# Designed miniproteins, single chains, continued (5), part 19

Each design is a single chain, and the fold is of that chain. pLDDT is the mean over its residues in the fold that is shown.

## One batch from the design tools (miniprotein)

Design m16634
Fold by ESMFold2-Fast:
Structure m16634 (fold): chain A 95 residues (1-95)
Amino acid sequence: SMRKEKQKRIEELLKKAKEYAEEARRLQTSDPEKAKELLEKAQEYAEEATILIADLIGGGEGAELARQLIAAQRAGRPQSERDELADKLAETLKD
């Protein structure tokens, strides 16, 4: 089913995020530049998974709020703005 396919994709993205983060941690002292690149890849996979989870539970509104929250976090927007987006996302995902 479409739900199972999306869930499988989410699991694959989260697994890749974890693998890249673990590899980055191993390289942190010996190759800090490579560790940073791997952490950025881990974050990108985790963010894609978050958007798909939000889409699966909250539909297009959930996915859009997740994208806005991720963009605000990456842009270093004020904590109050990030908290408001997170609260809206959480409310959308509960219903």
Scores: mean pLDDT 86

Design m16635
Fold by ESMFold2-Fast:
Structure m16635 (fold): chain A 55 residues (1-55)
Amino acid sequence: MKAVIKYDKETGKLTVTEGEAIIIDKETLEKKVLKKGEVVDAKNVLKVENAEILY
């Protein structure tokens, strides 16, 4: 199931609004699962998998 992530361009943050998203960390290249309500700084994310990003 695809998750939904909201990008806030003022803060540079990605927030998971629905489901669970998989991200790849830019420095470690490891996969991390983000749950609904979790926030990550977009600059620390290399790639988002299994999610739709809303701008």
Scores: mean pLDDT 80

Design m16636
Fold by ESMFold2-Fast:
Structure m16636 (fold): chain A 59 residues (1-59)
Amino acid sequence: SSSEIQRLQEQIRQLERQRVVLQAALAMEPDPQVQRELQAQIDQLDAQIAQLKKQLQEL
């Protein structure tokens, strides 16, 4: 449905905005342990974005 498509697109945009913030934090982070933790958070967001994009394609 149109409403479901709009909901998924907005959720994807929100997660992509969060990803930009985490990427900026990672670029500025000097601690290797914190870098790994930030990368893990980015990887989790990437997985969520991919799942939502798959749902969008199945509509």
Scores: mean pLDDT 90

Design m16637
Fold by ESMFold2-Fast:
Structure m16637 (fold): chain A 56 residues (1-56)
Amino acid sequence: MKEKKVKDPVTGKEITVEELVDLQVEHWRELAKKAGYTLTDEEIEKLREVLLEEFS
């Protein structure tokens, strides 16, 4: 559904908002692990919520 597509700021590809949020959450988790920090499930859920609002 085209109305739900956004551009991924990292890759520039058109993806759905849900896919963008999933990719961003995974990306943030990887970045946090590289920095020696582990994101909690609560932090991930909050991030997903904020990203859905921002990229909708």
Scores: mean pLDDT 72

Design m16638
Fold by ESMFold2-Fast:
Structure m16638 (fold): chain A 95 residues (1-95)
Amino acid sequence: MRTGTITVVAEVDREPTVLTAVGVGRAEGAAEATAEKRFEARAPADKKVTEVRASVSVTVDVGSAPVTLEGEGWVERGGERRLAGRTVLTVDAVD
């Protein structure tokens, strides 16, 4: 079993802030197992998001082969949704 984590950390007015995140990314492995995770960060309308960092969490049963996770981060502010970035995470076997 392999596990990764989606965590979205954004800077709002240059202060690190953990935003509410709902996300989807994609994972593929040698066992042809796929998992898709999407993530979104939301900030108050009166705040400027200066940086977004995201990681993807998914549990997959693909044996011992590494799994690559791909995800997109979105930021919603004042009703507008913007693409903040894309991330790629490799999840290795725990043992």
Scores: mean pLDDT 44

Design m16639
Fold by ESMFold2-Fast:
Structure m16639 (fold): chain A 72 residues (1-72)
Amino acid sequence: SEAKREALGRLAISAVNQDLKGTTEALKAAREAGATDAELDAYSVGVVDRLKAQGVLSDAQAQASRATIAAA
């Protein structure tokens, strides 16, 4: 669905930016729109790990983003 696609996109952006409130709200919206646990993982920790592997995020930034996702 469009709502699921938009929510997953917001999840990825919020998680990368260490936005706890945005990540929490995007997780709820994506889940309500029918996102699976696998899709939620792919668009949260999966995006963070990929950007770390590509050198876009430092180790410290990736750790902080993963902590934000875990707290959300």
Scores: mean pLDDT 89

Design m16640
Fold by ESMFold2-Fast:
Structure m16640 (fold): chain A 78 residues (1-78)
Amino acid sequence: MDDLVARLHDVARLAGREGASKEVLDLIVKATSYANKGDFEKAAEYLQQAADLARQEGLDRVADALQQTADLLKQKGK
């Protein structure tokens, strides 16, 4: 779905603008790579890790966006 690709790009830009750590950004890059390969289950797993880390950094808005995108990818991978 074109919607998932757009959402991944939007979430990556949001994380960068809100000052997410390099670790969060690296996890988003890994998730995007797996999504591009059609491995939506692995993509969701890495976005879940990115969301948890962003939450620990106090970036609740970024964490919520990552969580929602992970949930969409999990639904697609079935």
Scores: mean pLDDT 82

Design m16641
Fold by ESMFold2-Fast:
Structure m16641 (fold): chain A 93 residues (1-93)
Amino acid sequence: EAEELARKAIELAQEALRKGGDPELVKKAGEYLIEALYELGEVTEEQRKEYLELLRDTVENSDREQLLAMARSIIWSAQTLLRRLRGETIPAV
């Protein structure tokens, strides 16, 4: 279920923030977000593989501030996805 995958992405990314940008938690959070997008058909199988590889490479080459920024981005993206799945209006700005 894409909603469950998005919830796990948020939980892991929030834990990464609490632990000062833990790279394994950021990587797992990103993996769950990519899997949620794949289950919804928003990414192809080829794009899913590319995004997983890019995520791993980016996490391995990121400093703490970059990892914290990635965790925040994952939370926002996953929350936006959950709102869309629930039929909630996404505020523009």
Scores: mean pLDDT 82

Design m16642
Fold by ESMFold2-Fast:
Structure m16642 (fold): chain A 75 residues (1-75)
Amino acid sequence: GYILTVTLEKGSSTETMLQVAKIVSKYNGYLESLDSSGEHTVLKALFENQENAEKAAAEISKLDGVVSVKIEPQA
């Protein structure tokens, strides 16, 4: 599998988080975790397929308030 890590601006809106969740679901991913305790909000999603993770990353990176998007193979 693949891990998609999305870093959002501090104080990101509920609407931005919902859009991330919608895009993850659209490409058959699953939200694993949400951490808002730090300077940024970090979401992690799991994907079985690299192509789906890359498509999700491309759409998420276009959203307002997204700082960075990273894809890594799951160990």
Scores: mean pLDDT 83

Design m16643
Fold by ESMFold2-Fast:
Structure m16643 (fold): chain A 96 residues (1-96)
Amino acid sequence: DPELERLRREYARIVGLLRKALAHAKNGNIDEAIKYIEEAKQLVEEVITDPEYRERVLKLLDEMIEAIKNGDLEKAEQLFEEATRVIAEALEREVA
């Protein structure tokens, strides 16, 4: 299904942006890290159609931005792992 393959690619792009954000944060590139998370938030709003999952992911991404701004990389990594889990659950529901 070409539409299902497109959906999987868009969800993979969200997770990829968050991985790039975390890598930039670990290197001290805070402004770049925040830009990647903001880009991921826009993609979440477009791709995750379930409002409950969308709101949950957006809240986690906002918390991740705050953790990065505060230099709390351990919390940022925990929030990244939680966000990627919720994103995976959202995709599974969309493709079920």
Scores: mean pLDDT 86

Design m16644
Fold by ESMFold2-Fast:
Structure m16644 (fold): chain A 77 residues (1-77)
Amino acid sequence: SLEVRRQAILLESHVTILRMLTYELIKMGDVEGAREVVERMREYVRKAKEEYPDLPASTVAAVEKDIAALEEDVKKA
């Protein structure tokens, strides 16, 4: 539906913005702040999956892959 597509776009956009914030926090040396943002992103995706079960599996997988990459980058910082 159009509503599901809109929610998918909002999820992608929200994660993209938080991803940018996470890298800025790493650049500034705030590794703990970066970790907190990544943990909140994982919780946000979990809630979105629960609330919108019809979200495209490809969108959810792409977002989860981006968060996993961020988690790895935070661990290396």
Scores: mean pLDDT 86

Design m16645
Fold by ESMFold2-Fast:
Structure m16645 (fold): chain A 64 residues (1-64)
Amino acid sequence: DPPTEEQREKIRALLKERGEELVEIPVTDKNGKKGDILVPITPENREADLKYIEELKKKVEENK
């Protein structure tokens, strides 16, 4: 289920407190609902996370 606006703010705050980066990607939900995907980036998974983000952005751009 997509998080509510309030839940998104809480998640961002928690991740930021942990020193993790959070990237927001504009995406259209599979149900046709427009929103943003929140992707946490950790130092250990940075390379894989950045690659995943880049692929998501590319797919979103192609579907727009």
Scores: mean pLDDT 66

Design m16646
Fold by ESMFold2-Fast:
Structure m16646 (fold): chain A 70 residues (1-70)
Amino acid sequence: MRVTVVTRVYDAATGELVGEAVSRDLPAGSGGPAPDALHDPGTYEVVVTERDAAGEVLGVHRFTVTRGPP
């Protein structure tokens, strides 16, 4: 089965959308690419949504990523 994976990255303090990546025509269970925003220092909420070819949501994964200064 082929799916579309949408990865959205939000600043955890403000809730602002800072990055988005969309991958289409992937095998089910594939992760999408991480947006460039994850390379900057800060705390981010990452939301990964998988949809099938009909647009039905198959799964939503949420997690927090903290990037420290180098």
Scores: mean pLDDT 69

Design m16647
Fold by ESMFold2-Fast:
Structure m16647 (fold): chain A 116 residues (1-116)
Amino acid sequence: SERVEELKRRIKELTKRIEELTKELKEAVKKGDWEKAKQLALELIDTARELIRLTREAIASGDRELIQLAKEALERAIRALDEAIELLKEDQDIVSLLRAVRDRLERELRRAEEAL
C-alpha cells in the first residue's frame, strides 16, 4: 500500500540520519567541540523518538517486511545511542536523556520482534 511504502521510505531516511548524526558526533568529540556534540546528541534523541513513532505505526500495519525494516532500524539506533553514551559519559545530564530514549528503543524492539 502507499502508506506502507511511505513508512518504509521514512524509516530508511531516519536510519540514514541517525548514522550521519553519529558520525558528526564522533568528529565533534574528536575536535573537543562539546557544544556541537551536545547539540548533535539532542538531534539524535529527537530522531530516535521519531523512529519509535514510525515503529508503532509499522507494528499496527501488520506488514511483515515493514516490521522487519523497523526492527533493523531500531537495532541500528540502539547501537548509535550506545556509542553516544560512551562518547559523552562525562556529561551526566545528556547521558540520562540518551539512556531514557535507549530504554524506549529496547521496548519497541521487543514489540517488533513479538509482532514478527
Scores: mean pLDDT 90

Design m16648
Fold by ESMFold2-Fast:
Structure m16648 (fold): chain A 77 residues (1-77)
Amino acid sequence: SAAAREQKLAEAKQLLEEYVKLAKEYLLTGDPAIREQLGQVAQQLAALRQSLADDPAALAELNAHGKELVAKAQAEL
């Protein structure tokens, strides 16, 4: 359904934001606990991406959001 699609996309965007935040923290600290969290978030994000595999528009939106997050994170380093 459209509602389920929008919920998955919103969850995937939130996971991308958390992943980028944790990746920055890991780069600065080297904390193994953060590395574990990165792995967990990456697995959740991969599962959501797979559930959107038949929706190229949603994947394109998610990819664009991810590129923007990475660009902003790099500008802050």
Scores: mean pLDDT 85

Design m16649
Fold by ESMFold2-Fast:
Formats: structure tokens, sequence, C-alpha cells
Structure m16649 (fold): chain A 117 residues (1-117)
């Protein structure tokens, strides 16, 4: 399982859009498995800064799916530097991307409050 997570993290760094989108889908399908998703978190945060809005949207949705299934992952997502790129996405001209980023930031805040009351 840890080897699978490392392969998905590598696929997120691919030059092929189809490979990156496939890896994002696989991470969403496995969002409940920390061993698979943890190695991919730094690469997901980098995709939030992508020039391709499809990759930005995919990364936001994948991080949200991970947070919904594993609230305990919120500190690791914050430590990987997700907050500032998500805040930048709130300025996006794409209303779907703005809303997904807002929902993801709200989940991070809610889960951190539960872990560190």
Amino acid sequence: MEEEGKKLAEELKSKDLGTQLYALRRLIENADNPEIVKPAIPALVELLKSKDPRLQLGAVRTLRAILEKNPEMAPEIVAAGAVEPLRELLKSKNPVLQEEARRTLDLIEEHLKKLYP
C-alpha cells in the first residue's frame, strides 16, 4: 500500500495530463487509506499552484476527499503548505474552483479545532 501511494505521487508529477488526472482519481477512490494518500500530499499541494485549472480543481477535490475521510490528516496537509495556495484559489475567476477551495479551507479549520481545541 505504501508503494502504491509513492507510485501515485510520482504519477502526479508526470508531464502527461492523462496520467496526472488518473492519479488524482485513484487518490479520491483511496481517500480513506492514509498509507496511500500521505505520500501524495506534497505533490497535491504543488498541483494547487498549477497553471492548468483542471489540475488545480482535481488537487482541491482530492485534498477535500482526504479531509472528509481522514480528518486527522489536516495537520499534515497544513504542514505541506496547502493553506496559502488554497487562499490564492479563492481569487480564481472559476466559481467552481473558488467554492471547492473555500470548502476545503473550512474543513481544514474545523478539523484542526477538533484536534487542538
Scores: mean pLDDT 85

Design m16650
Fold by ESMFold2-Fast:
Structure m16650 (fold): chain A 74 residues (1-74)
Amino acid sequence: MPFLSLEETEARLEKALAFVEKHYPSAAAEVKELVDETLAILRDPSASEEEKQEAIDETEDRIVRLYIEAAEAA
């Protein structure tokens, strides 16, 4: 969702991490690293709105990919 507030985006990423920790614990460390990196970019006042949106999109895509891979491995 390209127009979420910073708070909503942070909450969404934290929920995704919690879901992964519960259902796909093997991927939890990687997802946590992605979430932490994305939050750092979102909190960087020098980053453009476009850079922040790209970081969100990349992180969401990678989390979805990890979900698919974990589901297929089961």
Scores: mean pLDDT 73

Design m16651
Fold by ESMFold2-Fast:
Structure m16651 (fold): chain A 64 residues (1-64)
Amino acid sequence: SEIDKRIEELEKKWKENFTPQQARELLDALEEKYQRDIEEGKDVEKAKNMLKIIQEQKAWLDAA
């Protein structure tokens, strides 16, 4: 999917130039992916759990 491609591109850039901003962009892309999975009824429980983890990680980054 287009979202999966964006995640791969962000992960590649993250290895070359790690920044907190790139971490936020990756978390935003993952959040969008799992929200879509919930809307489509795909792995809903896993997607909900992943969204909770993403939300916690975003809060941790914002607290730094």
Scores: mean pLDDT 75

Design m16652
Fold by ESMFold2-Fast:
Structure m16652 (fold): chain A 78 residues (1-78)
Amino acid sequence: MSREESEKLLREAEEYYKKGEEYLKQGDTQKALEYLRRSNELLDEVLRGSDDPELRKRAQELQKRNGELSEQAVRKGV
């Protein structure tokens, strides 16, 4: 994957993560989890397609935040 393609996917993952946060703040845990799942799918693509250490670090950090927020959404949605 090109650096430009990886940057684009990472940016899309960040936008989905922000949407997940917004829905969670609104109490829509189902939509929050859907957006967080989409974010994580894009992060997996970046990690599989890029050997750039900076991009991989950014993707891994966002993936960790995504997992933490997803766990919060599940706990609030029950």
Scores: mean pLDDT 83

Design m16653
Fold by ESMFold2-Fast:
Structure m16653 (fold): chain A 107 residues (1-107)
Amino acid sequence: EEVEKARELVKEGIELWKKAREYANKGDFDKAKKYLEEASQKFERAVDLLEKYGSLEEIKEMLREAGFVDAANAETVEEAAKLARDYIKKVTEYSLKQLDEMKKAAA
């Protein structure tokens, strides 16, 4: 089931976000960046599957689980997917910039 695959990708993305935070806290910014980028890829794949195969309620549930609150409150699948992609991009770009700044400060 494609929706179940999306659910597993969301869980994997959340765990990769936790690993990114853990490595950032240890000062391993290169590993933190790697896990953050992998998490972004997992979430984007999950959103693609949910937009194609999922119901509005299924996509909203998984977006809520991932913490994408605005996307989880969407009224259509298309709106939820768009908001989720925008959120993934913004959070990833912001976090990568923050990691780069921390790495430069530590050098």
Scores: mean pLDDT 82

Design m16654
Fold by ESMFold2-Fast:
Structure m16654 (fold): chain A 77 residues (1-77)
Amino acid sequence: AEERARRVAELTREATAKLTDEAVAEQVQNLALRAILSLTVDRDEAAASRDLRAVAELVKQASPELDPIAEELDRLA
């Protein structure tokens, strides 16, 4: 859980540094934080997986160059 949450935070930081749309970057950050809280505080794996897949989809839609990051986020879901 802790290692998975840390990796989600790392990937989210890398993705948001490359996102030019502030609204998309904020949405990605908020969903990723919610997923991390679901993993570490609430222990709700289903909620975490849903939010991580949403983050992966947003990142993938924002830029094809971020596909490797999106794919890793989806695998962590």
Scores: mean pLDDT 81

Design m16655
Fold by ESMFold2-Fast:
Structure m16655 (fold): chain A 90 residues (1-90)
Amino acid sequence: MSAKELIEEVERVIKELEKAEGEEAKELVRRAGDLIVEAIRAGASDEEALELAKRLLKAAEHIKDPEVVAVTVGAVLRVIGEIENRRLGL
């Protein structure tokens, strides 16, 4: 998939996450994180990736499950790590 197609898929997953709960929400968060990382690797800008990570955090805010919070934090940290790796030439 192109970076643009991956970004569009992340936006679809984030919309689905807004109405999700429990195990479905955890799976959607993991998928969004994986897709953002793939988008970075496919050439998405740092700004595009960080904006998607912010939208992911906001979409997950309605879910008061500590496990969903933990996987959301993990997904955001993975996105930041991929951006930093690219900046450092790793």
Scores: mean pLDDT 84

Design m16656
Fold by ESMFold2-Fast:
Structure m16656 (fold): chain A 62 residues (1-62)
Amino acid sequence: GHMEADKATAGLVIGVQSGDEAALAVGRRLAARLGADVEAILKAVQEGNYKEAGELALRAAE
């Protein structure tokens, strides 16, 4: 649902900003449960494209 998508996006953003692998892992699991393309999200994060990573996570919720 919408709340789960929001939490996945927030977890990815916070994890990336803090360098917290645990937060990234939680966000990744939530995104996977929402049918997200986790590889695309992680690639954007690794490339420093945090805006794109957030947009991909939101799209996964749709």
Scores: mean pLDDT 63

Design m16657
Fold by ESMFold2-Fast:
Structure m16657 (fold): chain A 111 residues (1-111)
Amino acid sequence: DPAAEAAKKALEERKKKLAERVLKSAEEDAEELRKQGRYETAEKVLELAKKAAEAILAGKYDEFAKYYAEALFLSISAHLADPSSAEQVRQAIEEIMQEIADSLKELQKQL
């Protein structure tokens, strides 16, 4: 089925571009954290982003969403002054990442 082959190629390309974007964004976030003296947080953001990139390439969409949400939250929470805002931001990130994971799972079901 030519449509199924096209969908499979599109999914693989999307996974690769997401992995590359995640790693690039994490390196940029880590650089900003290092400028603030937050070296341990920068290292953890890079570690979580690497796990997210490995998960997305392996088709482990829920693991991708989990690790990338954690990386984004650590990066953003470093700039938050209010603990109540931190919880709201965490939930929003987790919801968005899960929507991305669910979208990728739906595309894979069509193969």
Scores: mean pLDDT 85

Design m16658
Fold by ESMFold2-Fast:
Structure m16658 (fold): chain A 86 residues (1-86)
Amino acid sequence: MANAPEEAQRAAEEGIKKGLEGVKAGSEAKNPLGVAKGAGGAISGVGGGAQAHIYGLRGNEEEAVRAGEEGRRLGEEGGKAGKEAA
C-alpha cells in the first residue's frame, strides 16, 4: 500500500538533499574532494530510493522503509564528509 513506500521515498530524498549540501559546500570552497564526497552521499540516497521503490512494488513495506532509511543515513554521512572536506 501507499504509506510505507511514501515514507521510504521521503527518507531517501532527505539523504539526497544532505549529500547535495555537501556538494554545495565543497563547490563554494573550491574543493573537489568535498564535492566528490557530497556527490557520493547523494548517489547513495538515489540508490536507497530505487531499492525502496522495488521493494514497494513487491509489497514488502518493511524492506522498502529500511532501504529508504539506509539511503538517508548514507546521504547524511556523505553530506557531512563533504562539508568537513570543504
Scores: mean pLDDT 74

Design m16659
Fold by ESMFold2-Fast:
Structure m16659 (fold): chain A 63 residues (1-63)
Amino acid sequence: MTDKLTLHMKLIFEFGLSAEQAEAVIKWLEENPNPTEEELKELAEKFGLSVEEVRKIYELYKS
């Protein structure tokens, strides 16, 4: 992913994730490139994010 570093920085500074959490989210998205709504909800619960925040993260990843 060409913008992996940019996404990592945004996850830390815009979404309030730790560096470890940001890395884990990016790895999850790389392993789940076509996530269902339920999978996005599970990701949100795991990292203490809202489903809306996870959808924004997915759109950034997809871009």
Scores: mean pLDDT 79

Design m16660
Fold by ESMFold2-Fast:
Structure m16660 (fold): chain A 119 residues (1-119)
Amino acid sequence: SEEAKKAEEAARRAHEEARRNGAGPGESGTLGDEISAGVSGGMASIAGSVGLLAGGGEPSIVGAAGSSAASGGAAAARGKSPVGGESARGGAENAYRAGGESPAARAAREAGEAALKAA
């Protein structure tokens, strides 16, 4: 329950960061909508976005899967998703060590980690 609470707070924080930052470059509108939906139902969209960034080539596949359910995003970050699992895992570790590019990406990763612990 405490972990779920932290996950919810992390998701809200990630949503605020994305909004403050414009939710990314040209896809701000779509990403913002996904994040809003994720906050309402979980952190699937946000966590999936982090895994997506690690994959770097197939946002539609990983993002769609993550946006479906909270555990979907967490699974992507964990590297469970077969489509981007391996790539997402390696990329996520590299991005983590780099300190994360944007505050939104870092907040999304923290939200995914918290969701994973809550599961």
Scores: mean pLDDT 45

Design m16661
Fold by ESMFold2-Fast:
Structure m16661 (fold): chain A 64 residues (1-64)
Amino acid sequence: DKIKEAVESVTNKDGYVDSRKALEALVTKAGVPEKVALEAILSLVNPDGKVDANKLIEKVEELL
């Protein structure tokens, strides 16, 4: 799964990913359309600018 591999490649030890790194990985490594990646990230990003990796993978797959 290219989406899972892309997100996991930028996920920290706590299971979170920086929103900007997530966007770059989804678009460049997984070929996800920027609009879809951005919608998924913006719906899940916490106040620290981080996204739960597992929820991000699920949300991107739902939007595709």
Scores: mean pLDDT 83

Design m16662
Fold by ESMFold2-Fast:
Structure m16662 (fold): chain A 72 residues (1-72)
Amino acid sequence: MEVTLVAGGNSVGAGEAGRKLAEAGLEKGDEEAVRYGEMAAVAASSGNLETARKYAEKAAELTGAKVTVVEG
């Protein structure tokens, strides 16, 4: 699974990325990955894009998803 996270950009896009990572964690049965994905989505919705990025990267590492961070 590929997920693109726009650094400093669209908070909706960051939230969608976190949600996809949580779903990937659920498919793999990795509860920690699900939690990080959900935390990324919540942080994005709260405007904490740096925190959202860090949690998304952790969820991606646990799920084997590829995260590409681009300048927004």
Scores: mean pLDDT 69

Design m16663
Fold by ESMFold2-Fast:
Structure m16663 (fold): chain A 92 residues (1-92)
Amino acid sequence: LKEKIAEQNKFDTEALNAAVRMLDEFLAELARKRYGPLPEKKARAIGAEEFSKNPEEFRELLQKFADDVLKNKDKYTPLEVKAAEKLREMIE
């Protein structure tokens, strides 16, 4: 029982870390879509800057992304689904 609880807590922590990585990748891809091909580090920085300037617009786009994952759970891993749930919680 105690070991099962520890495994569940580990999975939740991994899902939160995956959610942060998904956000970073999402911001980088949005920057590339808007400004063309950019190195990963620069794309992430530009995406983060645009997010801070237009947080409502980016929040809506991120909500749509999370909703798409949650509506198509069969196309994603359990960790990715849980990460999308965590992302949605963070932006709501």
Scores: mean pLDDT 74

Design m16664
Fold by ESMFold2-Fast:
Structure m16664 (fold): chain A 88 residues (1-88)
Amino acid sequence: MMKGLMVVRKVEEGVVEIRFFFVAEEYRGKGIGKELLDEAIAKAKELGAKKITLVADSEAALRLYEKRGFKVVAETEEPGHVLMEREL
């Protein structure tokens, strides 16, 4: 079984989106989320992306993304869920 999954999707020229992010419960708190995010950022850079976008759906996710240079750019329609982006 995979320890976690993050899907990096090209949505337009120079922009990629992290659409799917999860970490298996038994591996939470062990840095797997940070590892997956760092790998996704590296992949986005390799693909020539200038910007990466994602939605933070929890305070833990928000903290993880902010620590990796993402900034809140908009609130979503769902309370506590925010759109974030990072320039590459």
Scores: mean pLDDT 71

Design m16665
Fold by ESMFold2-Fast:
Structure m16665 (fold): chain A 94 residues (1-94)
Amino acid sequence: ALEEAIARYREEVRKRAEELLNEATQLTSGNRDFSDEEKEELLRIVAEAYALMRFMGEEVTLPAPSKEAEERARELYERLKAEYEAKVAALKAA
């Protein structure tokens, strides 16, 4: 049924968000300087986790190493939000 498909997708989103939050926490541990590559990866992970958790109706405090990382996470969140809404609409149409 449609409701079952949406519920399954939401559970997959929740698991993905938990995995990304754990990865972001590991990247911010150890009080170290990040390389440019590590900073880009962290920004991607944090932004994706933030977007996914927000769609689940949950507020999550994500670790962010800088204001730049937080700003990038916000920009990516808006994009991921639009993509997620399109995905849910497609599932409802199927």
Scores: mean pLDDT 64

Design m16666
Fold by ESMFold2-Fast:
Structure m16666 (fold): chain A 93 residues (1-93)
Amino acid sequence: SSREETARTLAEEMKEYIAKGTEEDLTKAQLYLISLVAEALVAARQGDKETARFILELLEEITKLVLGNPSVPESLKENFVKSVEKVKEIVEE
């Protein structure tokens, strides 16, 4: 769907910021994380479980990249993990 394509585009941009790994780029990645989490929670609340699950899958993929990147601060890794767990709990109930 168009919404899923938009979420995928945002996820790809987030991956680029993570790959660059500067403080500015990682701050942008965190802002995108907040936006994607909000979109997933809104979709879940509205009963659009398919879109919410799709965004959760993108967040899980990005979190694996973040956890595997030694240049990413531990605090940011923790934020990604907590965000995924929060979305997963709501979506997978």
Scores: mean pLDDT 84

Design m16667
Fold by ESMFold2-Fast:
Structure m16667 (fold): chain A 114 residues (1-114)
Amino acid sequence: LIEEAERAKRETFEALDEAERYAEEGDLSKYSQAVTRAVGSMLRLVGLQVDAELNIKDPEEKKKIVDHITELIEEALKYAREVDERTLPKVEKLAKEQGNKVTLDRIKWVKALR
C-alpha cells in the first residue's frame, strides 16, 4: 500500500513536470492531457488513503499508513500549486492568442479563489 502510494505520488509529479513542459512549448492539448494524468494519479493516491482507512484493522498500523499517505497527498498538492503558479501566465497568454474563452474564464475563476 505505501509502495503504491509513493508510486502514485511520483506519477503525479512526473505528470505535473510534463504539463509544465508542454505549457512552455505552447501545446495546450498536451498540457491538458498531462494535467488530466496528474489528476488521475492524485485521485488514485486519495483512493489508497481510503483503502487504508477501511481495510487496515490494527489501529496503530492504520494511523501510521494513513498519516504517511496524507503527507504524500499534501506534498503532491503543494507541488501542483507551485507548477500551477509557474504555468498559468503562459497558459493564459496562449488561451488569449487562440481566443479560447473557456480556458480564460477558468483562469479567472482560479485567480478569484486564490
Scores: mean pLDDT 81

